# Designs tried in a protein design run: designed miniproteins, single chains, continued (4). Part 106

Each design is a single chain, and the fold is of that chain. pLDDT is the mean over its residues in the fold that is shown.

## One batch from the design tools (miniprotein)

Design m15919
Fold by ESMFold2-Fast:
Structure m15919 (fold): chain A 62 residues (1-62)
Amino acid sequence: SLEELVKKARELDKKYIEAVKNGADEETIQKLRDELYETMAKILQHAVDEAIAREKARRAAA
């Protein structure tokens, strides 16, 4: 669900910030950043799909 994706993105962002603060290796930081970007892309796709479904429902109700 969208809520689960948003929660995951927030957790990944927090882990990323903590890893940078703690001087984690670049591989760990990059992996967290890549997973965060992937999760954000899924959130964007979900928002697009919802907008299309909402418009379709409005046209059907008219």
Scores: mean pLDDT 82

Design m15920
Fold by ESMFold2-Fast:
Structure m15920 (fold): chain A 61 residues (1-61)
Amino acid sequence: SVLMRSAGYRSSDGLIDKGRELGNEEVVKLGEKARELLHESIEKGMEMNNEAHRKLNEFEE
């Protein structure tokens, strides 16, 4: 859906920005990969965004 795609891009951009701020290269890489995947498949892109969010949460704990 248009809403899911828009949310996906915003999530990826936020993850990339946060990853750069924290110096977490893995989160930046996952966010960039999610952006690429969102162009091909919303589902795969959103799955990658979820993985990046989980990694970010684990890193900040």
Scores: mean pLDDT 79

Design m15921
Fold by ESMFold2-Fast:
Structure m15921 (fold): chain A 58 residues (1-58)
Amino acid sequence: DLEEKKKKIMEAIENGEITDETIDIIIELYKTVDKKSEEELEKIRKEAEKLKENIENG
């Protein structure tokens, strides 16, 4: 269930629990649900990785 996965990811982000697995699920959701292009998916992954770094270093 894509909606349940999306909800769990949003909860993880709110709690600062961003992992590589969480990023992969976010990318998969944007690819499948929003049908984003490869360039857009790469931007989303980069932003998610940046957010993870900010949480770990902040």
Scores: mean pLDDT 70

Design m15922
Fold by ESMFold2-Fast:
Structure m15922 (fold): chain A 63 residues (1-63)
Amino acid sequence: ADYVFENQDIDAEKAREIVEDAAKQGLKSVTVAVFNGKISEEAKETLLELGKKYGIDVIIESP
């Protein structure tokens, strides 16, 4: 499943929300993409750590 954001930044709180939402839906893979925005270093770490915890493969695009 794809989580696509435009003209906004993704912080650690938003990253946590994304992975928790994916886990709640029973997803096993998610792609997070941001256009005209950025994913903070803390948010990237949060996505990967929580993805590993919940068994979700997280792919980060357009960082």
Scores: mean pLDDT 80

Design m15923
Fold by ESMFold2-Fast:
Structure m15923 (fold): chain A 85 residues (1-85)
Amino acid sequence: SALEAAERELLRLFAAAVRAALAGDLAAAEAHIEAALDRAEEAGVRLSPEEREAARARLLEQARALAADPERAAALLAKTAELLA
């Protein structure tokens, strides 16, 4: 793999958020994003509470935007699966 274990886990969690958003499960999408932010902080990314909330909102917006374009979402998920293999 070209990525470190923490980066692979963050990609896996964001991919899960995109899949949840595609399925219309926004609560599950938000839970995966929260888990990704927790993992980033564990890996040494330092966020203020304001920065974490901004990152959460941005990632959720990105997941929703991708879910609104299923063809592009499928292409991104396929590329992410290749990186995680």
Scores: mean pLDDT 83

Design m15924
Fold by ESMFold2-Fast:
Structure m15924 (fold): chain A 90 residues (1-90)
Amino acid sequence: SEAKKKLKELWEKTHEEVLKLYEEARKSKDKEEALKLLDKAIELLRKTKAEFEEIAKKYKMPKEELDSVLETIDGKIEEVRKKKKEIEKS
């Protein structure tokens, strides 16, 4: 499916950028800088989620398939949010 290919390509690109931001945040000695990097990662994930929903609408993707990929994005957002809380406590 062309829709599945577009979602996969978009996710791979987003995931690579999120991993880079996450690693930069982990290596940062500045708490404020680390939190800003994680906020950028969350914003990027939210943008990708919206783009996934638009692709799914355009190509009339099954809801179950869309829900599965959105759950993956939501899980990654929650992971980044938990890391923010850990840094805020340190």
Scores: mean pLDDT 85

Design m15925
Fold by ESMFold2-Fast:
Structure m15925 (fold): chain A 67 residues (1-67)
Amino acid sequence: DGIVPVDDDSVRLYTKNGVIVGANQALLDLLGLKGEQLIGKEWKSLLDDVIAAFKNSDAKTLEIVPL
């Protein structure tokens, strides 16, 4: 979708061909991970961890952005 909030209050995971290619700082802070620990992994393998962390936080929105 062409209408994506660009606020740091949104946690975002960027994917390409089913693989994680990036994440915003808010998501990294939420997971307690560095981008290097996410990039190159299958996004679906981390989806449950991401959703669980999001539900246990006050983050406003969780977005998975395919490129």
Scores: mean pLDDT 73

Design m15926
Fold by ESMFold2-Fast:
Structure m15926 (fold): chain A 56 residues (1-56)
Amino acid sequence: SMATIRRLAEKAGVSVGKLTAGLRAALTSEVIRKNLVKDTGLSEEEVNEALEGIRE
């Protein structure tokens, strides 16, 4: 959901648009997903929840 993406963007200190772009890239690559976790400080679980929100 967009609400989940907004919450996680605030937690990571990035814009919703920037997080959304990173999540779309992460859908295509496990390496990008792992890098997104490290760069944002979000957990793998939180990133996976956001990826489900993007797939809506």
Scores: mean pLDDT 78

Design m15927
Fold by ESMFold2-Fast:
Structure m15927 (fold): chain A 90 residues (1-90)
Amino acid sequence: MEAEAARAVAEELRRLAEELKKRGNEEVAELVEKLAELLEEYAENVDDPEKREEIAKEAQEVLDKLKEVASDEDLQAFQEAVARAAERVA
């Protein structure tokens, strides 16, 4: 379930990143893509809890940066993408 949830969120975030690029928000799109990549790495490291903790910390740093540079509209879209992924695995 944990790895499945991470992959589901990554999939939704990749779709959001593509939409953001189409609208010209390339910096925000790159941060969203980086977060999706980190979530995929988290899912792949099932047998490495220490590596998963490192990935989670890096993901938090990307999230903090995203909150600094993203508009309220972009942050709302991000929250909705995460919520959609959560519904898929619940």
Scores: mean pLDDT 80

Design m15928
Fold by ESMFold2-Fast:
Structure m15928 (fold): chain A 107 residues (1-107)
Amino acid sequence: LEELIKEYKKRIEENPEDAEAWHKLGEVLYLLGKYEEAAEYFKKAIELNPEYARAWAALSLVLTKLGKYKEAGEYWDKFLELGGASVELLKHLEALENKDLESVLKY
């Protein structure tokens, strides 16, 4: 995880508009249990790319962990509006929720 943090931070330093790097760093923070920080990084990814469905879904998941159920529902609805969930995306979210790093990197 420390190596991934360094990689994604470097990507952000080289290109602050790299929505994927912001999202990936948010996922690493989520896996470390840093839910408030993870939420901020997912929000940044959405700000840079509002069509990034994975970031909307991940933000909904982390807000649920923080007990912010109303906001979580609003972000989940936006995720569904963007075209719904693929099997791969649902597997990715399940892996993230279960803190399964191997599956998070695979899906």
Scores: mean pLDDT 80

Design m15930
Fold by ESMFold2-Fast:
Structure m15930 (fold): chain A 66 residues (1-66)
Amino acid sequence: MTLEELIEKAGELGRKGREALEAGDNETAKQYAEELLKVAEEIEPLDPVIARVAKKEAEEMLKQAE
């Protein structure tokens, strides 16, 4: 997967995770946040700055889904 594809996937996962939180579906939000963390790990060796942003967003979603 290219960096561009990983960034697009991270954006989609972040959006879907936030939509799930807005709907009160914390279980679905946690699933999207966990996938976003995995995508952030794949981005890290290609672009550590973008990876950090994606990781922070995933961590915030996990915190809100408590």
Scores: mean pLDDT 83

Design m15931
Fold by ESMFold2-Fast:
Structure m15931 (fold): chain A 66 residues (1-66)
Amino acid sequence: MQHLEEASRHYVEGVKAFREGNYEKAIEHFKKALEELSKVPKDNPAAQSLTEFAEKKLKEAEEKLK
């Protein structure tokens, strides 16, 4: 599934950026992951889990940029 694969890629890149302290880049990738996840059927459990992780990491990254 193209959108789930793209979301997974962006999530991984976001986590890498977050670990490097590049919170602006992490936010960009997590937002792109969530955009792709919005195109996946809501009953997909992998998409549900990834959405939860991406939303949590996006919030953490945004808190670092205060």
Scores: mean pLDDT 83

Design m15932
Fold by ESMFold2-Fast:
Structure m15932 (fold): chain A 99 residues (1-99)
Amino acid sequence: MKEDLEDIIKGVEKARSLLEEAKRLEGTNPFEAEMLRAVAEIALSTLIEFVKHSDLPKEVKEKVIKLLNEARDAVARGDYDTAIEKLKELIEFLKKELE
C-alpha cells in the first residue's frame, strides 16, 4: 500500500480527534478547547505541506488539499461540525484510494 496515503490518513484522523475534543470542551473548558483548535490548525497546515511534497497523483493531491483547506477555514471561523465532516469525507476518499 502507498505509505504517503497511510501517513496522511493517520494525520487527518488525529486532526479530527483534536477537533471533536475541542468541540466537547467548548462549553466547559474554553481555554483548553482553544488550545486544541490551535494544535488542529497547525496539524492541518502541516498535512497540506506534506501532501504538496508527496508522490500522490495530481488529481488526488488537488482533492486532498481542497478538503484540508475547507476544514482549516471552518476551524478558523469556529465551525467545528463542518471541519469534522470535511475531515470524515477526506478519510473516506483516502481509504478508497488505498483499495
Scores: mean pLDDT 85

Design m15933
Fold by ESMFold2-Fast:
Structure m15933 (fold): chain A 72 residues (1-72)
Amino acid sequence: STEEAHELAEEVGVLAVLGGDEETLAIAQKLSKFETFSEEAIELLKEAKRLLQEGRWEEAREKVKEALKAAE
């Protein structure tokens, strides 16, 4: 759902701030402005959140980039 995707994007953004990852934060902010999300984009955001919680910053950044591409 759009609500779930917006919540995930916000959580990813917060984690990016804590980790000092400006690129991931910028992508999360772009995603928060989307009105619709594919199931793939939501799954990629969930994966990115998990990776950020594990401190895997580079892999998380790749996943949020994939989520941005899949969001349309």
Scores: mean pLDDT 82

Design m15934
Fold by ESMFold2-Fast:
Formats: structure tokens, C-alpha cells, sequence
Structure m15934 (fold): chain A 100 residues (1-100)
């Protein structure tokens, strides 16, 4: 429901990494498409850690919306340019393949 999704979307902006990560995973479990745009914003957030981005990408894959394809493709391109994030980029490409 909107009430279940909105508090979790707010938690995606929490100052505590663990709260942001858990919120992303819970949004994925709920599977509500209203979470797609907020989770995509996390992938493009320069301040977000790789652990939070990984949770957001997994959540987008679990929601299984084609609206996630373009944000995931952009994230994979950016993340593939750095050695430390190449593994996450490959994981995101696997998610994209399953969404197509």
C-alpha cells in the first residue's frame, strides 16, 4: 500500500547506511512499482555506498518492472568504469538480462 511504501522511501535518505540498505531490501520484497523511481535515485546518488547501491539494484530486480531497465543500464555503465565497483556492475547486468 502507499502507507507501507512511503515510510520506506523516506528511510532511503536516512543518514545511517544500514537503515538505507534495509529500506531498499524491504521495498524490493514489497514489489511496489512506486519504489522504482526512488530506488533509481539511490543508484545515481554520489553519496551512496556500494552496499546501498547493491541493495537498491537487487530491489529493482525484485520489483521486476521494465521501468528499472534504463536506470540500471546507466548505473552499470558508470560502475563498470571503476575497479572497485566492477563486480556490482556485472551483477546489475544480470538483473537487466532477467528484466528484458
Amino acid sequence: SMEDVEPLIEKLKDEKEEVRREAALELGDIGDERAVAPLAEVLEDLSASLLVKQAAARALARINSPRAIEPLERAAEVLSTRPESKELAEQIREYIEKLK
Scores: mean pLDDT 84

Design m15935
Fold by ESMFold2-Fast:
Structure m15935 (fold): chain A 95 residues (1-95)
Amino acid sequence: SLMDEAIKTLEEAIERLRPVDPALAEQLEDYLKAVRAVRADESLSEEEKLARTIDVLKAAIDLLRERAKTASPELREILEEEIKRLEEVIAKIEK
């Protein structure tokens, strides 16, 4: 499912960022918890779950973009790749 793809993309971003920016990885774990909570919420329709997931992913992208402003060139490249992966998931949900 698209929600499972969003969760997996966040999990993989956290794993890649943990050795290079553990504080940023910890902040992304809060977004991962938010998407998991949305998936588990039986009161929400599938359309509402996807809309809320997009909002969480956009917030995660904003966090990564803000961090990129002060990052080394090497870390900035990693952050830009993670942003692209999250944007690709959003694009799939919006289709």
Scores: mean pLDDT 89

Design m15936
Fold by ESMFold2-Fast:
Structure m15936 (fold): chain A 89 residues (1-89)
Amino acid sequence: MELVKEFEELLARAREAIERGDWETYRQLFYRLLEIIDELVKEGRYDEALRGLDGLIELERLAAERGWEKEARAAIILLTNYKEEIEKS
């Protein structure tokens, strides 16, 4: 329960960082969001982890729209691969 609430809060802050052009803050928040997804996977909470990955993919699409396209493209590939690995489980 608490992990999902933390994820939603950090997802909102990550969006604000993208809107401000604060790439360094966004990158730190992105890694923390990914850590939460890893914890959800460890706990067997695969449906929540998959929804979290979809949220991160949408954030990266927003980052691409704001001029961070190269970095966003690489991250989307990694997130999509992670999603496929979880779906096999």
Scores: mean pLDDT 83

Design m15937
Fold by ESMFold2-Fast:
Structure m15937 (fold): chain A 72 residues (1-72)
Amino acid sequence: MERLRELIREALELMKEAFPEEFSDEKVEELAEKAVEEVERALKTVPEEELLEGLERQLEAARKVLEAKKKA
């Protein structure tokens, strides 16, 4: 679970860096709480390894968004 929480935090931090006007500190905190709740529910039926791989792919997508924003 700790690794999943870490990936969620990294993804939200990247999104905040890419879109600071849309992702305020309050919004990031709210989204983090919701994401953790959803992941905890999913862990009851889905192996943690599958969730981890999925989140890592989402994090990679978020990094690509940030890189695109830096070029613009």
Scores: mean pLDDT 74

Design m15938
Fold by ESMFold2-Fast:
Formats: C-alpha cells, structure tokens, sequence
Structure m15938 (fold): chain A 81 residues (1-81)
C-alpha cells in the first residue's frame, strides 16, 4: 500500500543521502550532487505516496520509484568503480 511505498522511498532517500556524504568526503563533488538529487526525488515520491488515493496513482508512483532506483544503482556503480 501507500505507506509501504513511502517507507521504501524514505529508506532509499536515506541511503542516497549517506552516499552523497561519502562521495563529498572522497572529493567526488558531481557524484555527491547526483546522490543528493536522487535523495530528493525519493523524498518527493514518499510524500506523493502518502497522498495517493487510487490504485492507479500508486502504480504510477511504483514505476517512478523503479526508475529512480535504476539511476541510484548506476550512480552507486560509478562511485565504487
């Protein structure tokens, strides 16, 4: 449901925020900005999920979450390699 989607998005936002912090500490300023942007997108998804009133709205948010997760995964690979 909506609360579960919001919780997942909030947990991913925190993960991305911590990665931004680590990227900044390692002098990877552009990557730190990418992780900060990703964290903001996750936070917005969590807020939208809590306001969703239809199954269609939740499905659209699940698709958006999946797309942000793909970008998050790509940024993580860039940071590690």
Amino acid sequence: GAERLARVAEEMAEDSRKLAEKARQNGKTDLAKDFERIAEEYRRLAEEARKATSPEQLFDLEVKLALVEIRHAIAKKEFER
Scores: mean pLDDT 87

Design m15939
Fold by ESMFold2-Fast:
Structure m15939 (fold): chain A 67 residues (1-67)
Amino acid sequence: EVEKLVEEAEKLEKEGRYEEAARLYYEAAWQAANRGDFELAVELSKRASELAKKAGKEAKPLPELTR
């Protein structure tokens, strides 16, 4: 469920776990797109992108962006 993924991602973001949070936002965006909610998918994708950039500051060798 998209909302559960967003909630979990937000929790991780507050803990500074940006890499995991970004992954969950990407998964939530994918589920939103699968439901036909492309506008929501774009919004969640933007959030994931921002968190992925922050994650790169702490963990560089994270070669994972898939589900």
Scores: mean pLDDT 73

Design m15940
Fold by ESMFold2-Fast:
Structure m15940 (fold): chain A 73 residues (1-73)
Amino acid sequence: DEKLREAAEEFRRLKAIAEELGVTFDASDSPILAAKKARDEIVKKANELGDLETASEAQREADRFIELVKEAA
């Protein structure tokens, strides 16, 4: 499934950004909920640091992941 493959890549990128900023993915959450929580925390922290590029990147990766997972369901 091409969409699931793309979703896995977007999730890996989002996770890498989260790890760099010290944001933890909650393993007990659904993938969509985990991505939403991570996105919101990353955007908040990146904006506090003035890193608008990282905030924008996290938003794009999370939104694309959520879209792909919803389409695959």
Scores: mean pLDDT 76

Design m15941
Fold by ESMFold2-Fast:
Structure m15941 (fold): chain A 81 residues (1-81)
Amino acid sequence: MEEAEKLLEQAEEKLRQAEEAIDRGDAKTARELVLEALKLAQEAAAILVAAGGISPEQKKRLEELAKRLKENAERIAELEA
């Protein structure tokens, strides 16, 4: 439980750093940070599923992470175009 929460917090922090990199026009750094955030979010989701259920709060956090990952990936693609 604590491990999954830590991974969610780390994923959220990596996304924040990726958003800062996007704002600077640093597509390479932003892409690396988004990939790290995706990996952390996937690990957290796997732990929560294996634990026998996801709370409504955890589900909302995962949905928000997925949305932000998609939005940041789209913004990075625009910078690389």
Scores: mean pLDDT 83

Design m15942
Fold by ESMFold2-Fast:
Structure m15942 (fold): chain A 102 residues (1-102)
Amino acid sequence: AMSLYLFAMHYFSQGDYQNAIGLANQALSVVSGSTRANILGFIGQIYFKQGDYDTAISYYQQALSLDPNSAGLYRNLGRVYQKQGDYDKAQQYFQKAQELAE
């Protein structure tokens, strides 16, 4: 599972988003808890890089359901809403991220 996730991260760094998503999804089948949340958040980041903001939000929300105190996930949600022009929602998520980081 971890080696699949590491390979997915390598493909992401090379701009190979399809292989990165495929390997990350394979890793999801054998992990739980915070590791699963990390991989879901990573898939969200890949979709964000591709400009698929709605899919990125879905994956970040799934990750957040497993790790509700992740400042990083709230920051990622803030960035996606900012890219969509929903500045009110972006500010709410950035505020929550700041509260959790303190």
Scores: mean pLDDT 86

Design m15943
Fold by ESMFold2-Fast:
Structure m15943 (fold): chain A 62 residues (1-62)
Amino acid sequence: SMEQERIDRLGKEAREAYDKINELRRKAGTLASKNPEEAKKLMDEASKLQREFARRVAEEAA
């Protein structure tokens, strides 16, 4: 069904988003003391990806 296809797509996108967000946050953590400006940029990028994913989920739920 189209509903199952949506769920499967969202699941894949969720895993990809989760992995990328966690990678960015981990990298930011390692840079926080040595390069706080770069760490902030990585955290901002992670937050943007999290917001984009939340928006996509909301659009699919509507």
Scores: mean pLDDT 80

Design m15944
Fold by ESMFold2-Fast:
Structure m15944 (fold): chain A 99 residues (1-99)
Amino acid sequence: SDDEKARQYLFEGLQALREGDYEKAVELFKKAVELSKDPLLQAEAYIGLATAYLKLGKVDEAIEWANKAIETAKKSKDPVQAKRLINLAEKILKEAREK
């Protein structure tokens, strides 16, 4: 399914982040978002985008994607997972403001 492919791209994006390939991570997370309509998966990919942009020194783009992750996570019907993702995005926003 498209959601299974989106999860695969999300996983590959997280691996690219771990390896320090931030530009590849951006590409993979964008592919994950395009394929999924699941708010939780979209929010996780947006957090990945925000993290990758922050590592690339693109602070404004990191803030945009982190805010998008928060708004998207709020659309989820899973309050526990939504709160986890919102907290992760808020940590990225705090780190971005400290630069």
Scores: mean pLDDT 90

Design m15945
Fold by ESMFold2-Fast:
Structure m15945 (fold): chain A 78 residues (1-78)
Amino acid sequence: MSPQQRQQQQEQYRQLYQQYLDQTLDASRRGDRVSMNLYGSKMFDYLSKYHQLQGDDDLAKQWRQYSQLLQQNAQQGV
């Protein structure tokens, strides 16, 4: 990727992260734990992709693991 394309992709992931963060907080305020875990999973997935583009592979792996755990919790109805 060119530096310009990488910056555009980072901005897209940052915007998606913010969108899902807002949805996670809304679900949390409503006491909707299933939606909180589902949106939280998406939030950490985009955060992982953001760090991967920056070359922070360890952070990317950590956030991907959190994403997977929250996805599993949502599937279990928690």
Scores: mean pLDDT 86

Design m15946
Fold by ESMFold2-Fast:
Structure m15946 (fold): chain A 61 residues (1-61)
Amino acid sequence: EADYIKGLLYFAMGRLAEKRGDYEGAIEDYEKAAQYFEKSGDTVNAEEARKLAEEAREKLK
């Protein structure tokens, strides 16, 4: 319940960080989103958040 809402919040924060070019912040927020989605049992959104974190990491290379 609360973990799912936190997952959504961190996911939105990660997306906002990307729009600002803050890829380091986006990675942190997407990783947090994935952790909370996993805690809520939402493996689909957790996997999507991890994928977005990895894509943001590629932007830093």
Scores: mean pLDDT 85

Design m15947
Fold by ESMFold2-Fast:
Structure m15947 (fold): chain A 75 residues (1-75)
Amino acid sequence: MDARLAAMEEGALEALDMSPRERVVQTAVELIRAAKRVFTPAQTRRLGDRILAHVAERYPELTEEVRAAVDAELA
């Protein structure tokens, strides 16, 4: 359901903002793993895209690392 996905997206972005910089990549991976247990592959990829957009805005130096980690988890 889209409402549940929207709530997960908001919670994920908050978790990233509260995460120490050194844990951002690991937090992103943990969020994708949690989503994979509940959501469809398409919904989980959408969450991954939202996480990547957020990281690109706030931690641009970590963007490629997060992208690689998220893509590996979604494969």
Scores: mean pLDDT 81

Design m15948
Fold by ESMFold2-Fast:
Structure m15948 (fold): chain A 95 residues (1-95)
Amino acid sequence: GLRAAEEGGRYAALGGALAAKAAETIEAVTAGTAGAAGGAGAEFGARKGLPAEEAGTAAEGGGEAAIRGGRLAGNAEAVELGERGRRLGRLGKEL
């Protein structure tokens, strides 16, 4: 439910920010920044009364962007954080 979406948003935001910081290309910066913004939005939205399905969708999308950014930046920690955000976002959508 909602707590999984909130936690997923936080992990996606951390992964996206780390990917953007490690990035050496515009594509990696764009993906990492999208993950950071999507994850932050999910976390904040979950706290401010967004439905769990919407917050979970945002966390899943943010996690996917963080994974892509992390892979482009060659940063394994950003990929792991993005994968956690994606999984928790998916769980937030289902309950």
Scores: mean pLDDT 87

Design m15949
Fold by ESMFold2-Fast:
Structure m15949 (fold): chain A 96 residues (1-96)
Amino acid sequence: MRARAEAMVKKMIEGRDDEEARKTIVEFMEKLGIERELIDKALAGDEAARKELVDKLVEQAKKAFEQALKEGLLGPGEASDPALAATAAEFEAAAK
């Protein structure tokens, strides 16, 4: 998880010319409840903000996963969110 978050933040910074990829990653982070101000500071080159962004991404993703399991969305059974699965796959592709 942490390695994926770090790779994603790095790729977002390196992909400054790929506006669509950056926008998708920012929107996903905002959906996870991460503050836009922190995302903007990390993109501006603040290394402390980048580290905090990675830490918050890992923490929020872990909380979201625990909440989804508690609600039965990702637990054993048929109930799953196809959009969540698609988003996770897109994140994995973006991290490569």
Scores: mean pLDDT 64

Design m15950
Fold by ESMFold2-Fast:
Structure m15950 (fold): chain A 97 residues (1-97)
Amino acid sequence: SAEEQQKRAAVEAAFRQAQAMAETLRTIAEELSGLQKHIEENPDVPESLRARLDALIAQLKALGIELTDVPAPPISNAQLEARLKALEAQLAALLAA
């Protein structure tokens, strides 16, 4: 029936959307893993930026997503703050969808 076809199409669309969200979350986890390495290598990074990164990592762990072992990016404190702000907005948008 048309009803069953619509239900099946909706389930398939939801599955594809979930897969796309999972891939985006994996990309965010890879970036956060690199930023975590940067903070570990640079003890002069402000505590406020460390707290923001820890909060993002905690959000990913609550979703069942673990960090990976990736190299630290060459990044300044100003660039780190800008990246954290962008990742905070991106993650909030994904979780609101």
Scores: mean pLDDT 85

Design m15951
Fold by ESMFold2-Fast:
Structure m15951 (fold): chain A 55 residues (1-55)
Amino acid sequence: GIEEIKEEAETILKELKKKGKSGELLSEIADKIMEALSSGDINKAKEILEKLKKL
């Protein structure tokens, strides 16, 4: 559900930050996924999550 996508995104973002990815880039992606979840656009949130997994 929405909570599961949120938790997975937060976990991946923390791991990417530890790997030295840009904090500004990570913040922008976090904002976009949270906006999609808040609007109920689960498909868009999943698409953003898949892009995060490829970073």
Scores: mean pLDDT 79

Design m15952
Fold by ESMFold2-Fast:
Structure m15952 (fold): chain A 63 residues (1-63)
Amino acid sequence: MEEMRRLAEEAARAYAAGDLARTRELVAEMIRLGLDETAAVVKESGDETVQRGMVAGLNLLAR
């Protein structure tokens, strides 16, 4: 959980900075660790920025 939260926060910061490549890398790493755990971290954070970063990263991975 701690590692997943760190990755989510870093992805949100990268997204806010406009670093889409970094955001994509961090979201891919979170998915590698576990999709269910990734979803739980996003939900538990309650942080709109973290949620937006995750959605953006997932959309970038889908392209």
Scores: mean pLDDT 68

Design m15953
Fold by ESMFold2-Fast:
Structure m15953 (fold): chain A 70 residues (1-70)
Amino acid sequence: VTKEEVIELVKKLAEEIFGPGSVVDVRVAIGKNRISVLVKTTKPIGKDALELKKKIKEKYPNAELFVEQA
């Protein structure tokens, strides 16, 4: 799995959940046993962050998601 593939998927899912143009930044680090994902959004974090985390974990079970409001 490439960093670009993870970024594209996360950006797509985040925009579907938070709305078009809501994603400010997506950062991905691929480690030995973990994929770390940081999403910065213009929207309040709330329940939508948990939905995004669930969708990402469905495709990447070892992924850890952090969501920040920009």
Scores: mean pLDDT 78

Design m15954
Fold by ESMFold2-Fast:
Structure m15954 (fold): chain A 72 residues (1-72)
Amino acid sequence: SIEEILAELRKINPGVAVIARNAVAELLELGVPEEALRILKEAYELAKQGASTEEVGKLVSELVRRLLESLK
């Protein structure tokens, strides 16, 4: 579930967990829960591989931006 992945992210990298939680909240409000879960899983995989908060933040921002553009 989304909350379980966020809890695991918080243990690995709390900065990434904050970024992912904010992105998930925005996408859930837009009614795209499947896309929220997809982006969350990508952030989780990168964090597990040791990616920095900055690296994950840039990727999440880009994925959210592309998704929002596709919803127009």
Scores: mean pLDDT 84

